# Designed miniproteins, single chains, continued (3): the designs that were tried, part 30

Each design is a single chain, and the fold is of that chain. pLDDT is the mean over its residues in the fold that is shown.

## One batch from the design tools (miniprotein)

Design m9007
Fold by ESMFold2-Fast:
Structure m9007 (fold): chain A 73 residues (1-73)
Amino acid sequence: KKKKSLINAVELALFEYARGDFERAERIIRQAAKLYGIPDEVADKIIEILRKGVEQNDLEKAFEEAKKIIDSL
């Protein structure tokens, strides 16, 4: 289903964020959102949350917050 596929894309992007490749991570999220018909504003919000997770060294919390947004779609 669309939600699970987007969550999988976010999980994949987290590895890229963790290694410092923000451009690749964000491209993964944006491409998945476009493919599954998710609004760009939602993709942007997820990206902001994940970026904050990297800054705070708390990717687990960021992933949980991103999942809550996706679950509310």
Scores: mean pLDDT 81

Design m9008
Fold by ESMFold2-Fast:
Structure m9008 (fold): chain A 109 residues (1-109)
Amino acid sequence: SAAEELERAARELVEAARRGDAAAARRAAERIEELAARTDDVEALERAARLLLEALVEALKRGDLEAAEAALRALRAVAERLRRMGRELEAGIYEGVGLLIVGVLRLTS
């Protein structure tokens, strides 16, 4: 299903971020954007959002700005889909946490 593929792609982005593979992170993010647009499973979208926040942390800890940008772009696509499904509060929380992670890690580097 699109939901299972979305979660798999989000895990692929986490693994790419952990090993510093920015090209793999970008490919995973592009796939997440496509899958999120056609996923109607809110719980799968929320699981993907949590994985993308993990990927963002891993990328920023490495100083990999390309992988961090890929994770943020994918997170925004998931949040936009959550909003279109009437989950505006959840979408706002995930985007807000993403921005806080970027702010905190930029200040500590």
Scores: mean pLDDT 87

Design m9009
Fold by ESMFold2-Fast:
Structure m9009 (fold): chain A 68 residues (1-68)
Amino acid sequence: MKSVKEIVEESIKLFREASEEELAQLPKDLQDVVRETLERYEKGDFDFSPDLIGQLVLASGRLKELRA
């Protein structure tokens, strides 16, 4: 099991490396998750809810699928 910090850092890296076109292909709710995650990370807030962590995994998985 990855730590919350590892999941967040991997997701941030993927989100920052993703093109605008790739991000636009995500469902709107996952686009909102990407934005919220970036905002929280910039504030140094690593206490993400389990629900938000689940959404990060879904968004990261979707971006990886778009690149495959």
Scores: mean pLDDT 75

Design m9010
Fold by ESMFold2-Fast:
Structure m9010 (fold): chain A 62 residues (1-62)
Amino acid sequence: MPEKEAEEAKKAFEEYERSGGKDLSALLKTSVYVALARSYGLKADSPEQMGEAAREITLKKE
């Protein structure tokens, strides 16, 4: 993944965490999380799943 998109995704996820899981829309705007969540077998039909996918992807990328 491009470094710029990865950093932007991390910031979106950080804001999501700061909101206590309320700002899932920020993660949905980050296409990289949507595409990666799909690759891991997750669907974008649930904002909660998208938030979990973003968190898991960020952790596993390390």
Scores: mean pLDDT 61

Design m9011
Fold by ESMFold2-Fast:
Structure m9011 (fold): chain A 118 residues (1-118)
Amino acid sequence: MASLEASRAAIADWLAKNQDDILKKIESLPFEKAMAVASAYLVLAGFSDDTDTLMRIKEVTAKKMVESKDDMTPEQLETNAELMDKWADEAEKLGDTKTAELLRKASETLREEAEKKK
């Protein structure tokens, strides 16, 4: 059946089965490509209401941003820190306190790096 609910369920099932491979791909790619891949899968996970995959991708994205902080401008670091805070608030609202704490630490690290570069 070509129903929207069936499509969402199929996408969610595929994401759950392939989550580890998606996360490894984001971790292994150069920063720019990692961000592009992460953005695509965040849209797909959001469409399928797969909150677990969303949170796992956000965690890997945050780690990748922290690893690449030396290559970012102060403005990019501040923008990315604000995104991490927004994602942390969303994780807390969902009861994922561990993901929220990880994202807040990433935000703090990015802001500290921005201050050092000013």
Scores: mean pLDDT 83

Design m9012
Fold by ESMFold2-Fast:
Structure m9012 (fold): chain A 101 residues (1-101)
Amino acid sequence: MFDESKLEEYLKKTADYFNISVEELKKTLRATAAALGLEPEAGETVFPYIFYKVLEAGKDPEVAGGKIILYIMFLAQSGEIKTAEEAKEAADKALKRILGI
């Protein structure tokens, strides 16, 4: 489940992996979400959350994280999700299915 109190930890882990600042990451993720038809807040919350959970599970963030992100992108582009809350729910379902947790 997405934990608001861990948002800074999700962002820091993702930013550290890509060797960029948290502020650069947030700008990129907000722009990416908007381009997909999602609320910008969905990008800066849901994508680092997915990345963090994949790393915590000991899985490859580019392979397992990529599958989950592609699923979220598909739902957004098809108009099935728009809000950060809808994207969080979709991410939790995909994380459970793909990571087996």
Scores: mean pLDDT 81

Design m9013
Fold by ESMFold2-Fast:
Structure m9013 (fold): chain A 70 residues (1-70)
Amino acid sequence: SMIEELEKKILESMERYYKYALEHKDDKTVNITAARLFRDAAETLRKLGGSEESIEKAEKYAKEMEELAK
């Protein structure tokens, strides 16, 4: 379905940005921006009715970036 295709694209974009963020752990601007993007991704996935695993992954990535930003 179109929703499943959109979920897949969100996950692919999220994984690319997560890799980028991990390469820039000492950059607080990157950490803060990544945390916000992953929180937004989790919210979007919930609204789309995305899988629990996808939502939890986005929330996990957001939490990791929030911890790095402290």
Scores: mean pLDDT 87

Design m9014
Fold by ESMFold2-Fast:
Structure m9014 (fold): chain A 77 residues (1-77)
Amino acid sequence: SLEELRRRLEELEKELASLAEKVSSEEWAKNAEKYKDLVQEIAEEAERTGDVLAALERYVRLLKAVLLGKSREELLK
């Protein structure tokens, strides 16, 4: 259900917030700026396909990769 999906989204959001707390705000902002278009593309893909869970998994992978310092080119593969 949409309600169940929203609950999963909230839990994932909390998990991401916890991860973000471990990174300096300036370092995070610079990395997030480099990948803002990828985040937007993931959101648009989810809206287009309706596969929100797959989009969320991709989003989590993106954020974890950013924290690991992976390049933008690597994230696009």
Scores: mean pLDDT 67

Design m9015
Fold by ESMFold2-Fast:
Structure m9015 (fold): chain A 91 residues (1-91)
Amino acid sequence: MEELRREALEAAREALDITAAAAGALEDVWQEAELSMQVIGLSLAIKYEDLEFAAEYAERAARLLREAGLDEEAERLEELARRIRELAERI
């Protein structure tokens, strides 16, 4: 079970990296602020190893990225969120 938890946390860290990079690239201040809230949420979920919250924040970040027109990054976050949920269900 430690291996599944490690894998889920690795996926969550990748989601955090994508979300943080995208936030820094946005020109709209309100979109950047909303995405930055997801960065904070993901960081806390990873720190406390809360896989359910990690998946939820990754899903919220993906939605915000689609609204911003970053469809490729959004698709990757959706994949990572699904992976985190699948691994969490097996722990």
Scores: mean pLDDT 85

Design m9016
Fold by ESMFold2-Fast:
Structure m9016 (fold): chain A 70 residues (1-70)
Amino acid sequence: SSEIEELRRKLLELEVEETMLRMLAWEYSKVYNKTGNPSDKEERDKALERSEELRRKAEKVLEEIQKLLD
């Protein structure tokens, strides 16, 4: 159905953004391990927090898709 297709597009967008934020956090982790700079740790932690929020949103969209499927 068109409703399922819209939810699948939304899920994909959330999954892409989550992946990008996890990659960003990984890059900040590499820099932090080299420098010990607290600002790099803060940016890593911020990216991880945002990634977790998007993951939770994606899980809710997936639940909506599953409810529409028999």
Scores: mean pLDDT 87

Design m9017
Fold by ESMFold2-Fast:
Structure m9017 (fold): chain A 77 residues (1-77)
Amino acid sequence: GVDLSRLDPLLRRVYELMKRAAKDPDNPEVLAEMKPLVEELLARTLPLAEELAAERRFPPETELLLRLQAEMAAEVA
């Protein structure tokens, strides 16, 4: 089945970077670190969105939001 806990390490890193960004939002080092983490998270989110849609583990609205997020990532990548 779909296991969102596989995202835990990435979500933790994003959370820590968000705390650093809150202290110093114009820090280019934080932005440079955030870009690859966002790309990795979005790349992993796309297959999970497809799996969630197949299993109906989420309401349709949540699945749609995950797909939109993945589409936005594809435009950036």
Scores: mean pLDDT 64

Design m9018
Fold by ESMFold2-Fast:
Structure m9018 (fold): chain A 88 residues (1-88)
Amino acid sequence: MEKVEKGMELLKKLEEEGFHISELIRTAKALGLPDEVIKELEERRQKELDEFHKKNLEKSIATMEAELKKVGNTDPEILEKAKEYLEK
């Protein structure tokens, strides 16, 4: 029990010092902290990745549409195929 409390305090200190979420997860695993603690950290990291990928996909689609429009290629079939490619 004391070992878990010391591990939690260490994670808080690392977070306050600006360590990345990936370092917090590695430290938690190395200390053998409960799976619930590790799972919460992994869920936080996954949420950040999902938001990043969503924003990047939206930007990529907008850039592609703008570039195709510049060359006079506004064929809806080409735009749909390109969207499908970026979504994969």
Scores: mean pLDDT 74

Design m9019
Fold by ESMFold2-Fast:
Parts: sequence; structure tokens; C-alpha cells
Structure m9019 (fold): chain A 78 residues (1-78)
Amino acid sequence: LLALRRDFSRALENSDPEVLVTSAQALFNHDRQVLPLTEEQEAQLQAQLNSVVELAQEGNLEEASLAAQKLNAELAKL
């Protein structure tokens, strides 16, 4: 868990879209397996993850980073 969160934080600092997407996916998949998320929470987090992936793939790194920071803040609350 600590390693996954650290990798995600480093990806945010380095602005590497591939690492950012991979780290966000790994952290979300871990949390959804170990935490009893509601259907609403899981859908919201999945939508935020999809936004990060889409923005990174489009080359909108600034928007992808902002979306990833928001996702990280939500995951940190869990």
C-alpha cells in the first residue's frame, strides 16, 4: 500500500502520463479489493480514474495531473 501511494505521488511530481495511469490503476484496484466500497463510491472513483486515463492519453497533462490529484485525495480518505 505505501509503495503504491509513493509511486503515484512520484508520478504526479514527474509528469509521466504512463506511470501516472499505471500507478492510479494499481492503487484503485488494490483499494476496491480490500475496502468495502459502496456501489456509488466505486462508480465515482472509477469515473475519476477513467478521466485521468483519457486526459493522459489525449496529452492534456495539466488536466490529467489535476484529475489525478483529486483521485489521490479521495483514495487517501479511504
Scores: mean pLDDT 71

Design m9020
Fold by ESMFold2-Fast:
Structure m9020 (fold): chain A 75 residues (1-75)
Amino acid sequence: SSMLEEAAKAGREGAEAGLAGDLEAAARGFQTSTIHMGGSRERAERGRAAVLASGSPAGAAAFAGTQYLDAQELL
């Protein structure tokens, strides 16, 4: 599969996990999506930290959902 398809999948799964209250899984989805979109490991780790710092299911889902939408737009 293409890296963009994997990025979209990770972002979608992260958004779903965030909505279910799993902020750790949402943060991991954001991190994985960022890497597959060509982001550096450092940027992916900072993004993961930001998702966790949101402290809310809605905030975490929004971050991961943005990665899903961005990856879909590039497909």
Scores: mean pLDDT 80

Design m9021
Fold by ESMFold2-Fast:
Structure m9021 (fold): chain A 89 residues (1-89)
Amino acid sequence: SEELKEALQRAIDLLAEAAKIAREKGIDSSPVEYAGLLLQKALEEGASPEEVIEITEEAVRHAEPVMEKDEEVRKLVEEAKRLVLEAAK
């Protein structure tokens, strides 16, 4: 759906901002960047809502080590998850 595509794009942008914040604070941003790549692939391949839910859960799990180190990164990743899961239902 268009709503799901828009939510995925917004989530990708939020994860890019989270990765930027992690880098500026000297935190390894690679897990958050990988999370963004998973969502980008889902968007490009036209993943189903069910597939998007599973991919989003995996992406958040990958980002957890960075989320534990920085509250602003955590808030951005949690907002990205919320937007995608809301649009996928």
Scores: mean pLDDT 90

Design m9022
Fold by ESMFold2-Fast:
Structure m9022 (fold): chain A 88 residues (1-88)
Amino acid sequence: MTYQVKVILPDGTVKTFTGKTAEEVAEKAEKELGVPKGMIVEAISKVKEGETRYFIGSEELEGATEEELREEAKKSAPLSPGLIVTKL
């Protein structure tokens, strides 16, 4: 299983992190962007295998489009970044 997290920054830039475990992905994101490891791990825990889900921080943005996620991320950053979480 591979975990992928795309972090949407306030300027609209997207940074992609991948790893074999939720902890590995979360550590990479925390080290590069200062996003709390616990926030990423919590978001990943809410996603099922084969699914992609959208989050603002650890809170799921249900029924949102990617465009809506990007706009909410701009308003909430840097405290709560936009996340696109996929379990492969």
Scores: mean pLDDT 78

Design m9023
Fold by ESMFold2-Fast:
Structure m9023 (fold): chain A 71 residues (1-71)
Amino acid sequence: SPLVLSPEAVARLEALAEAHADETEASPELAREILEIILESNPEQARALLEQILAHSTDPALRAIAAELLA
């Protein structure tokens, strides 16, 4: 089931992730902040997104954040 976000919100999240991909590993706190915003807005749908991150992400910091938010 898709996370119900506006196309504009999805595009902004993708652009933000892409912008920070060029930086050093200093992005985990920003990633957490974004995920917390999504979880606060739509907790049920956000859980599905967090599970996708755990399944597909090779970034251990991002995986740890997703696991922590799912707990």
Scores: mean pLDDT 67

Design m9024
Fold by ESMFold2-Fast:
Structure m9024 (fold): chain A 86 residues (1-86)
Amino acid sequence: GPEYDEERVKQLVQKIFDALDKKDLESFKRYLTELAKLLKNEPASVQAKYFEPIVKRAVEVFGKETTVKILIEVMKETGFNLVVGL
């Protein structure tokens, strides 16, 4: 499509879930940061579509406190802003 590289986004999402399954915090943060850079200027609905399942799984794997800290760091590094209330 003309908006963003959906194939590249899907490949990054797969790498993120692979890192979550392996409990690899460093790779998870790295790929999440790259995903945030790709989706930074996309509509909130597109951001939520990809980030919501990732955040849900990350909370299950690493816990809420660790997941929130990573999200804050990713936001600071990328300028990405998640929709309030996720």
Scores: mean pLDDT 81

Design m9025
Fold by ESMFold2-Fast:
Structure m9025 (fold): chain A 85 residues (1-85)
Amino acid sequence: SGGEKILKGLYDTMLFHLESAIQQAKANRDLDGLQQLLDQIDDYIKDLEDLKERNKDNPEIVKVYEEYIERLQQLKDEIQQVIQS
């Protein structure tokens, strides 16, 4: 559907932006920047979990949210590993 494609385009853009910011913060050894990105990702995950619950009657849209939550969680785990090092 058009809605699914729009959501994927929006979240793909968000993830590309986050990846770029994470790579820059890692290159600069910016631990404060990494912590800020971690907090932003946590907020995005919470928002997507809420959207998933609100759209539970549409399994196609739920799967989109689940895919992006998983990808955000992977980015969060990568940042946490760097901060803990």
Scores: mean pLDDT 86

Design m9026
Fold by ESMFold2-Fast:
Structure m9026 (fold): chain A 59 residues (1-59)
Amino acid sequence: GSPAMKAFQEAVFAGDYAAARKLIPQLSDEELQRAIEFMEAIGRDDLAALAREQLAARA
């Protein structure tokens, strides 16, 4: 994983969703897909939606 993905995971594990949100645009397409799955699993549909929007914007 990239430094951005590591920082994203650390922010989520710390409950710092504001920091996690800021890191979404820095994630790769593969990392965004993993972030979507993870966010949905923990019930953060708002963050999953933001990650989907970021992925769609790159298509």
Scores: mean pLDDT 80

Design m9027
Fold by ESMFold2-Fast:
Structure m9027 (fold): chain A 83 residues (1-83)
Amino acid sequence: GAEGRELAEEGLELANEAAKLAKEKGVLGAEMTAGVAALVAAVGLVLARKGYEEEARRLGERAVELGKKAIEAAKSGKKEMPE
């Protein structure tokens, strides 16, 4: 399968959703977490394209996790900075 690529694409979609919500709600911490999720997803996509499927999968899983956290932060108004 294309598990690494699929997870990275999902992570990027969640990051974009989180960024839209965070901008609408004015939640800087959520915008920053969404930005980090997008970067992690982008690296995962590059690794998947180069055939590093296990590494791409790990980054994709992380991007999905960060994207979901960013959505929650945007909805709750939390000012969490990504690390």
Scores: mean pLDDT 82

Design m9028
Fold by ESMFold2-Fast:
Structure m9028 (fold): chain A 64 residues (1-64)
Amino acid sequence: SDTLARLQKVRDAMLADPFRDWTLAELAKLAGMSQRTFSREFTRAFGVSPLTFVAGLRANAAAA
């Protein structure tokens, strides 16, 4: 869906720069969604909240 494509674009941006000071507002804006809609749809698609996902990427990068 178009929604999933937008969420994947945001996920790819997080993967490209996990140590950027990402905010929920900035991520939602990149997705073209409100913060509430973005958080809900991202969690539904990827199983974790957006900022939890970023924290996980940083933890994996630090462990490598």
Scores: mean pLDDT 85

Design m9029
Fold by ESMFold2-Fast:
Structure m9029 (fold): chain A 68 residues (1-68)
Amino acid sequence: MDRILELQQQVESLPNPPPEAMEAVAQAQMYADMARLYRQQGDLAKAAEYEALAEQYAAKAQQLIQQA
């Protein structure tokens, strides 16, 4: 997912990246991976749930990066 990868690149490029931003990016990636796994298994409802969680953590990471 381009947005999560971009956020990871942005946080890593900061002179002193906040640990919470790094953690939020990692969580977003984990949930995005879970969403993909559930889609492959045919569980579209679970995939949508984890996609929403990935988006929530990506938004949190973006906010923290913008504050840095």
Scores: mean pLDDT 81

Design m9030
Fold by ESMFold2-Fast:
Structure m9030 (fold): chain A 60 residues (1-60)
Amino acid sequence: GVLRLHPEVLEAILSGEIWDEEVTLSDGHVFRGGVLRHQIEHYGRDGITGAEIVASPDGR
């Protein structure tokens, strides 16, 4: 599957604005922003399961 992120949330994750905050995906998985950034950088967006962010600490 493909992780779908809002452009603003993606930029916040990649820039490190969301680092220690927990992000909940639609499949129930919880990641810290820094972990999600590493997953995006290492595997690409398509390497993350097809879940969407349902809760973000930043709300962007």
Scores: mean pLDDT 53

Design m9031
Fold by ESMFold2-Fast:
Structure m9031 (fold): chain A 62 residues (1-62)
Amino acid sequence: STDEEAEAFLEWMREVHGLPDEVVERIRELHARRRAENWHGPDLEKRLESYREGLEIRELMR
């Protein structure tokens, strides 16, 4: 997905589902960390860390 798609989705979650701004900002931070670490790469430990970050995002979006 593009950064624009991710940002549009976060804005939708903020407006439609009423996520607090601090939760949206935390999700944005986690997405930025995952992009910077290139979790699609061959490093298993970095991929596991990104997976854990993805689980945190999932919990924040409840």
Scores: mean pLDDT 67

Design m9032
Fold by ESMFold2-Fast:
Structure m9032 (fold): chain A 62 residues (1-62)
Amino acid sequence: SDAEIEALRAKLSELQGDTSPESIRKQMELLKELARLYKEQGKTKLAERMLRVIEELEALYG
């Protein structure tokens, strides 16, 4: 639902700029959930963008 997406985005925003390993793992989990919800809504391009951000975080911090 849109409310779930907004809640996940708010949580992600609170973690932005925190580069601790715990925060990065949590940010990736939130991005995976956002990608799943966008796919369920047929917003495939937004879901692909979320997955791309995960790939970037893995490259920088994984």
Scores: mean pLDDT 85

Design m9033
Fold by ESMFold2-Fast:
Structure m9033 (fold): chain A 69 residues (1-69)
Amino acid sequence: SEKKKLLNDALKKLIERVDSLTPEQIKAALESILKLFPDEKEVNQKLKEIIDNIDSMTREEIIAELKKL
């Protein structure tokens, strides 16, 4: 319960900052979330998909994918 709240808070804060971050900074933030929440397998799979495609994605597309979590 608390872990899911912390994960949701981290994702929400990242979404609010995506427009002010470089792709490299977004990638680092996503990798940090993966390390902090290793038990969240479905979320981790989607975050890895974003990381793998980040150079081909707009910030708007990244926000849309994060909001699906």
Scores: mean pLDDT 83

Design m9034
Fold by ESMFold2-Fast:
Structure m9034 (fold): chain A 61 residues (1-61)
Amino acid sequence: NKAKAFDKLAEGKKSLPVSKLKAFYEDIGSTPTDEVINAIKARLPSGELDLEQAELYVPEL
């Protein structure tokens, strides 16, 4: 489920911009606050995350 949501939002790319992170959470059935999203963005100075990072941060929140 997470991999499919990631591929859909990344449109076949191997990385996802953090601006789509909230949409990714919503697609997998979670509704994080902007505060939570901003905390993840602070951990990712590149402004992008790969699938492994997206899966890692979801269960840590």
Scores: mean pLDDT 71

Design m9035
Fold by ESMFold2-Fast:
Structure m9035 (fold): chain A 65 residues (1-65)
Amino acid sequence: MDEVLERIADLLVERGSFDRETIEEALKEVSKETGRPLRWEDFSPEQRARLNKLLGDRIHERMEE
């Protein structure tokens, strides 16, 4: 599951958008890669917290100010 969350975070950062459509597109791509249908609503609070942390880390790395 952590690998799935990391892949979603990478796709969201790459696209530079965090709206619902971009999240759903990222989930669709990861679903295709893993062979599992993924929905945002299927994530636990812990998984969502992990994804937010990964997003923060990736954004900081990319912002190299």
Scores: mean pLDDT 73

Design m9036
Fold by ESMFold2-Fast:
Structure m9036 (fold): chain A 65 residues (1-65)
Amino acid sequence: MAEKAGQAAVEAARAGDHVAAASGAWEMRNLGLADPEAARRAVEAGQRGDAEAAAKGIEEALKTS
């Protein structure tokens, strides 16, 4: 489920697990979240190794709730 994948990615990024955060951001993009621009920013941040920015992008994508 998209929300659970996003939450796991955010938590991994906050814990300093850059690999898990980037993987989660990529999965969020493939699942087509409600805010595709925030998801795209998260993927781009993960690609450049910025797990913290990736986590914030995922949080923003999930804030449609």
Scores: mean pLDDT 63

Design m9037
Fold by ESMFold2-Fast:
Structure m9037 (fold): chain A 76 residues (1-76)
Amino acid sequence: SHFEEGVRLWQEGRFEEAVEAFRRALEEDPTLGEAYDRLVTRLVNEERYEEAAEVLEFARASFPHASAEPVRKAME
């Protein structure tokens, strides 16, 4: 999916390409809230906390309020 492509590009340091992939995901996939949770879980499982924080900051701006799922509020 477009969101998963964006995640991979972000992790590889290709931020501009990841931005475009996330943008397309917003247009095609209204279930980004679930993908967001999966992304966070994956990064935490890989012990990549610094990258998780960077992606969270970007994803927060990219996700529309109408499609947002209740994310973990206690995410340090």
Scores: mean pLDDT 59

Design m9038
Fold by ESMFold2-Fast:
Structure m9038 (fold): chain A 94 residues (1-94)
Amino acid sequence: DELERALREALEALRKQYENDFFKEIMKKMIDAMVEANRYYEKTGNKEEAEKLLKEKMTDIYLNFSSEYQKKFDDEIRKLLEDLRAELENLRAA
């Protein structure tokens, strides 16, 4: 079925798009976290506290973006499936 193939390709493209967006967002946040931890270290000289700050921020980035990435992907898949169902119904009505 040509429609099934189109659906698989669209889902694959959507997944790759979200993987790229997630990667860009996580990279930016990781760099920001490293900058903040380094600033803390430069001001205080406390390496242990700076490393703790970095780990806490990295953990927060991972948990928050993992959750948001999954939610966005699920919402877009739902919309895509609704749109494709409408197209299928239109084809069956024609």
Scores: mean pLDDT 70

Design m9039
Fold by ESMFold2-Fast:
Structure m9039 (fold): chain A 59 residues (1-59)
Amino acid sequence: SKELKEKVIEEIEKNKEDPDKIEEIISKNAPDLSEEDVKEVLKHAAELSPESERIKLAL
């Protein structure tokens, strides 16, 4: 849902310094997000951690 997507993005922003935590947040919430919402969340995470190879591979 849009509401869940917004909460996930906010939680990722709060944990921008911890790539492992970002991956955990995305993994826990991915089953409840649409494919389109997952892509948007991954894009946002990549913008916060552009050097993270793991996030780049998930895109």
Scores: mean pLDDT 74

Design m9040
Fold by ESMFold2-Fast:
Structure m9040 (fold): chain A 92 residues (1-92)
Amino acid sequence: SIEEKVKAFREAMKNKDYEGLKKIIEEILKSNDPKAIQALVDLLTSPEVTPEEKALAIKAMKELGDERAKKLADYVLSRLTPEEREKVLKYL
């Protein structure tokens, strides 16, 4: 389910499980489910997620070598405030 994937992604971010993040992103993109993609965006733009955790997820997206993942990373960055984006970019 989308809720289970989001929960797994959140736990992977907390544990700095970079390979786990890459796997979940791949599964979400392969599903081509707009609701799953939106749930991931909502999580990654949430104030509950730290700039370091956001950066780890964005790095995982960029390193997948998938153009869709790269566009998703750029979209997430564009949805952040300028100040939050600057904090995230310092970890990249």
Scores: mean pLDDT 86

Design m9041
Fold by ESMFold2-Fast:
Structure m9041 (fold): chain A 81 residues (1-81)
Amino acid sequence: SRADKEREIAILYTAAGILYAGVEFSIRNKAPKEVILAEIDAGLETLRELRRKLEAENAPQSELDRVEQMEKRLQEYRAKV
């Protein structure tokens, strides 16, 4: 159902947000490079899955833009590690 799909997307969004916050926490606390890279890669994979689900459901462009901004930020962090 539509409600079930919206719930699935909300769960993926929450997971992506937690992983994103985790990357920022690790960078702020100067975690080992290997830990930061693993967290970034996990975050990017979760965002990739979220993007695919949002595109399949024809989500508003504002939601896709938000995912793109998170992906871009994690890629920028990855380049600096």
Scores: mean pLDDT 85

Design m9042
Fold by ESMFold2-Fast:
Structure m9042 (fold): chain A 74 residues (1-74)
Amino acid sequence: SSLEERIKKAIEAAKKVMDEEKYKEFEELAKQYLENVNKDKEKAKEISDKISELMSTMTPEEFEKFVEEMKKLL
């Protein structure tokens, strides 16, 4: 699947697992990443790092649920 399709699936998985505030931040960062990944590599890297930082705030249980939801969508 395309990068855009994979990011959309990640947004759907995040919506099911994350609280509303964390999900909104994730969705905004994911959209910004898609806008920049082919236009501004430095900005895309900065956004990717912010996404990684946000993901690191998940509990092990939340992260496992996120991975399971992603697997269902792949």
Scores: mean pLDDT 82

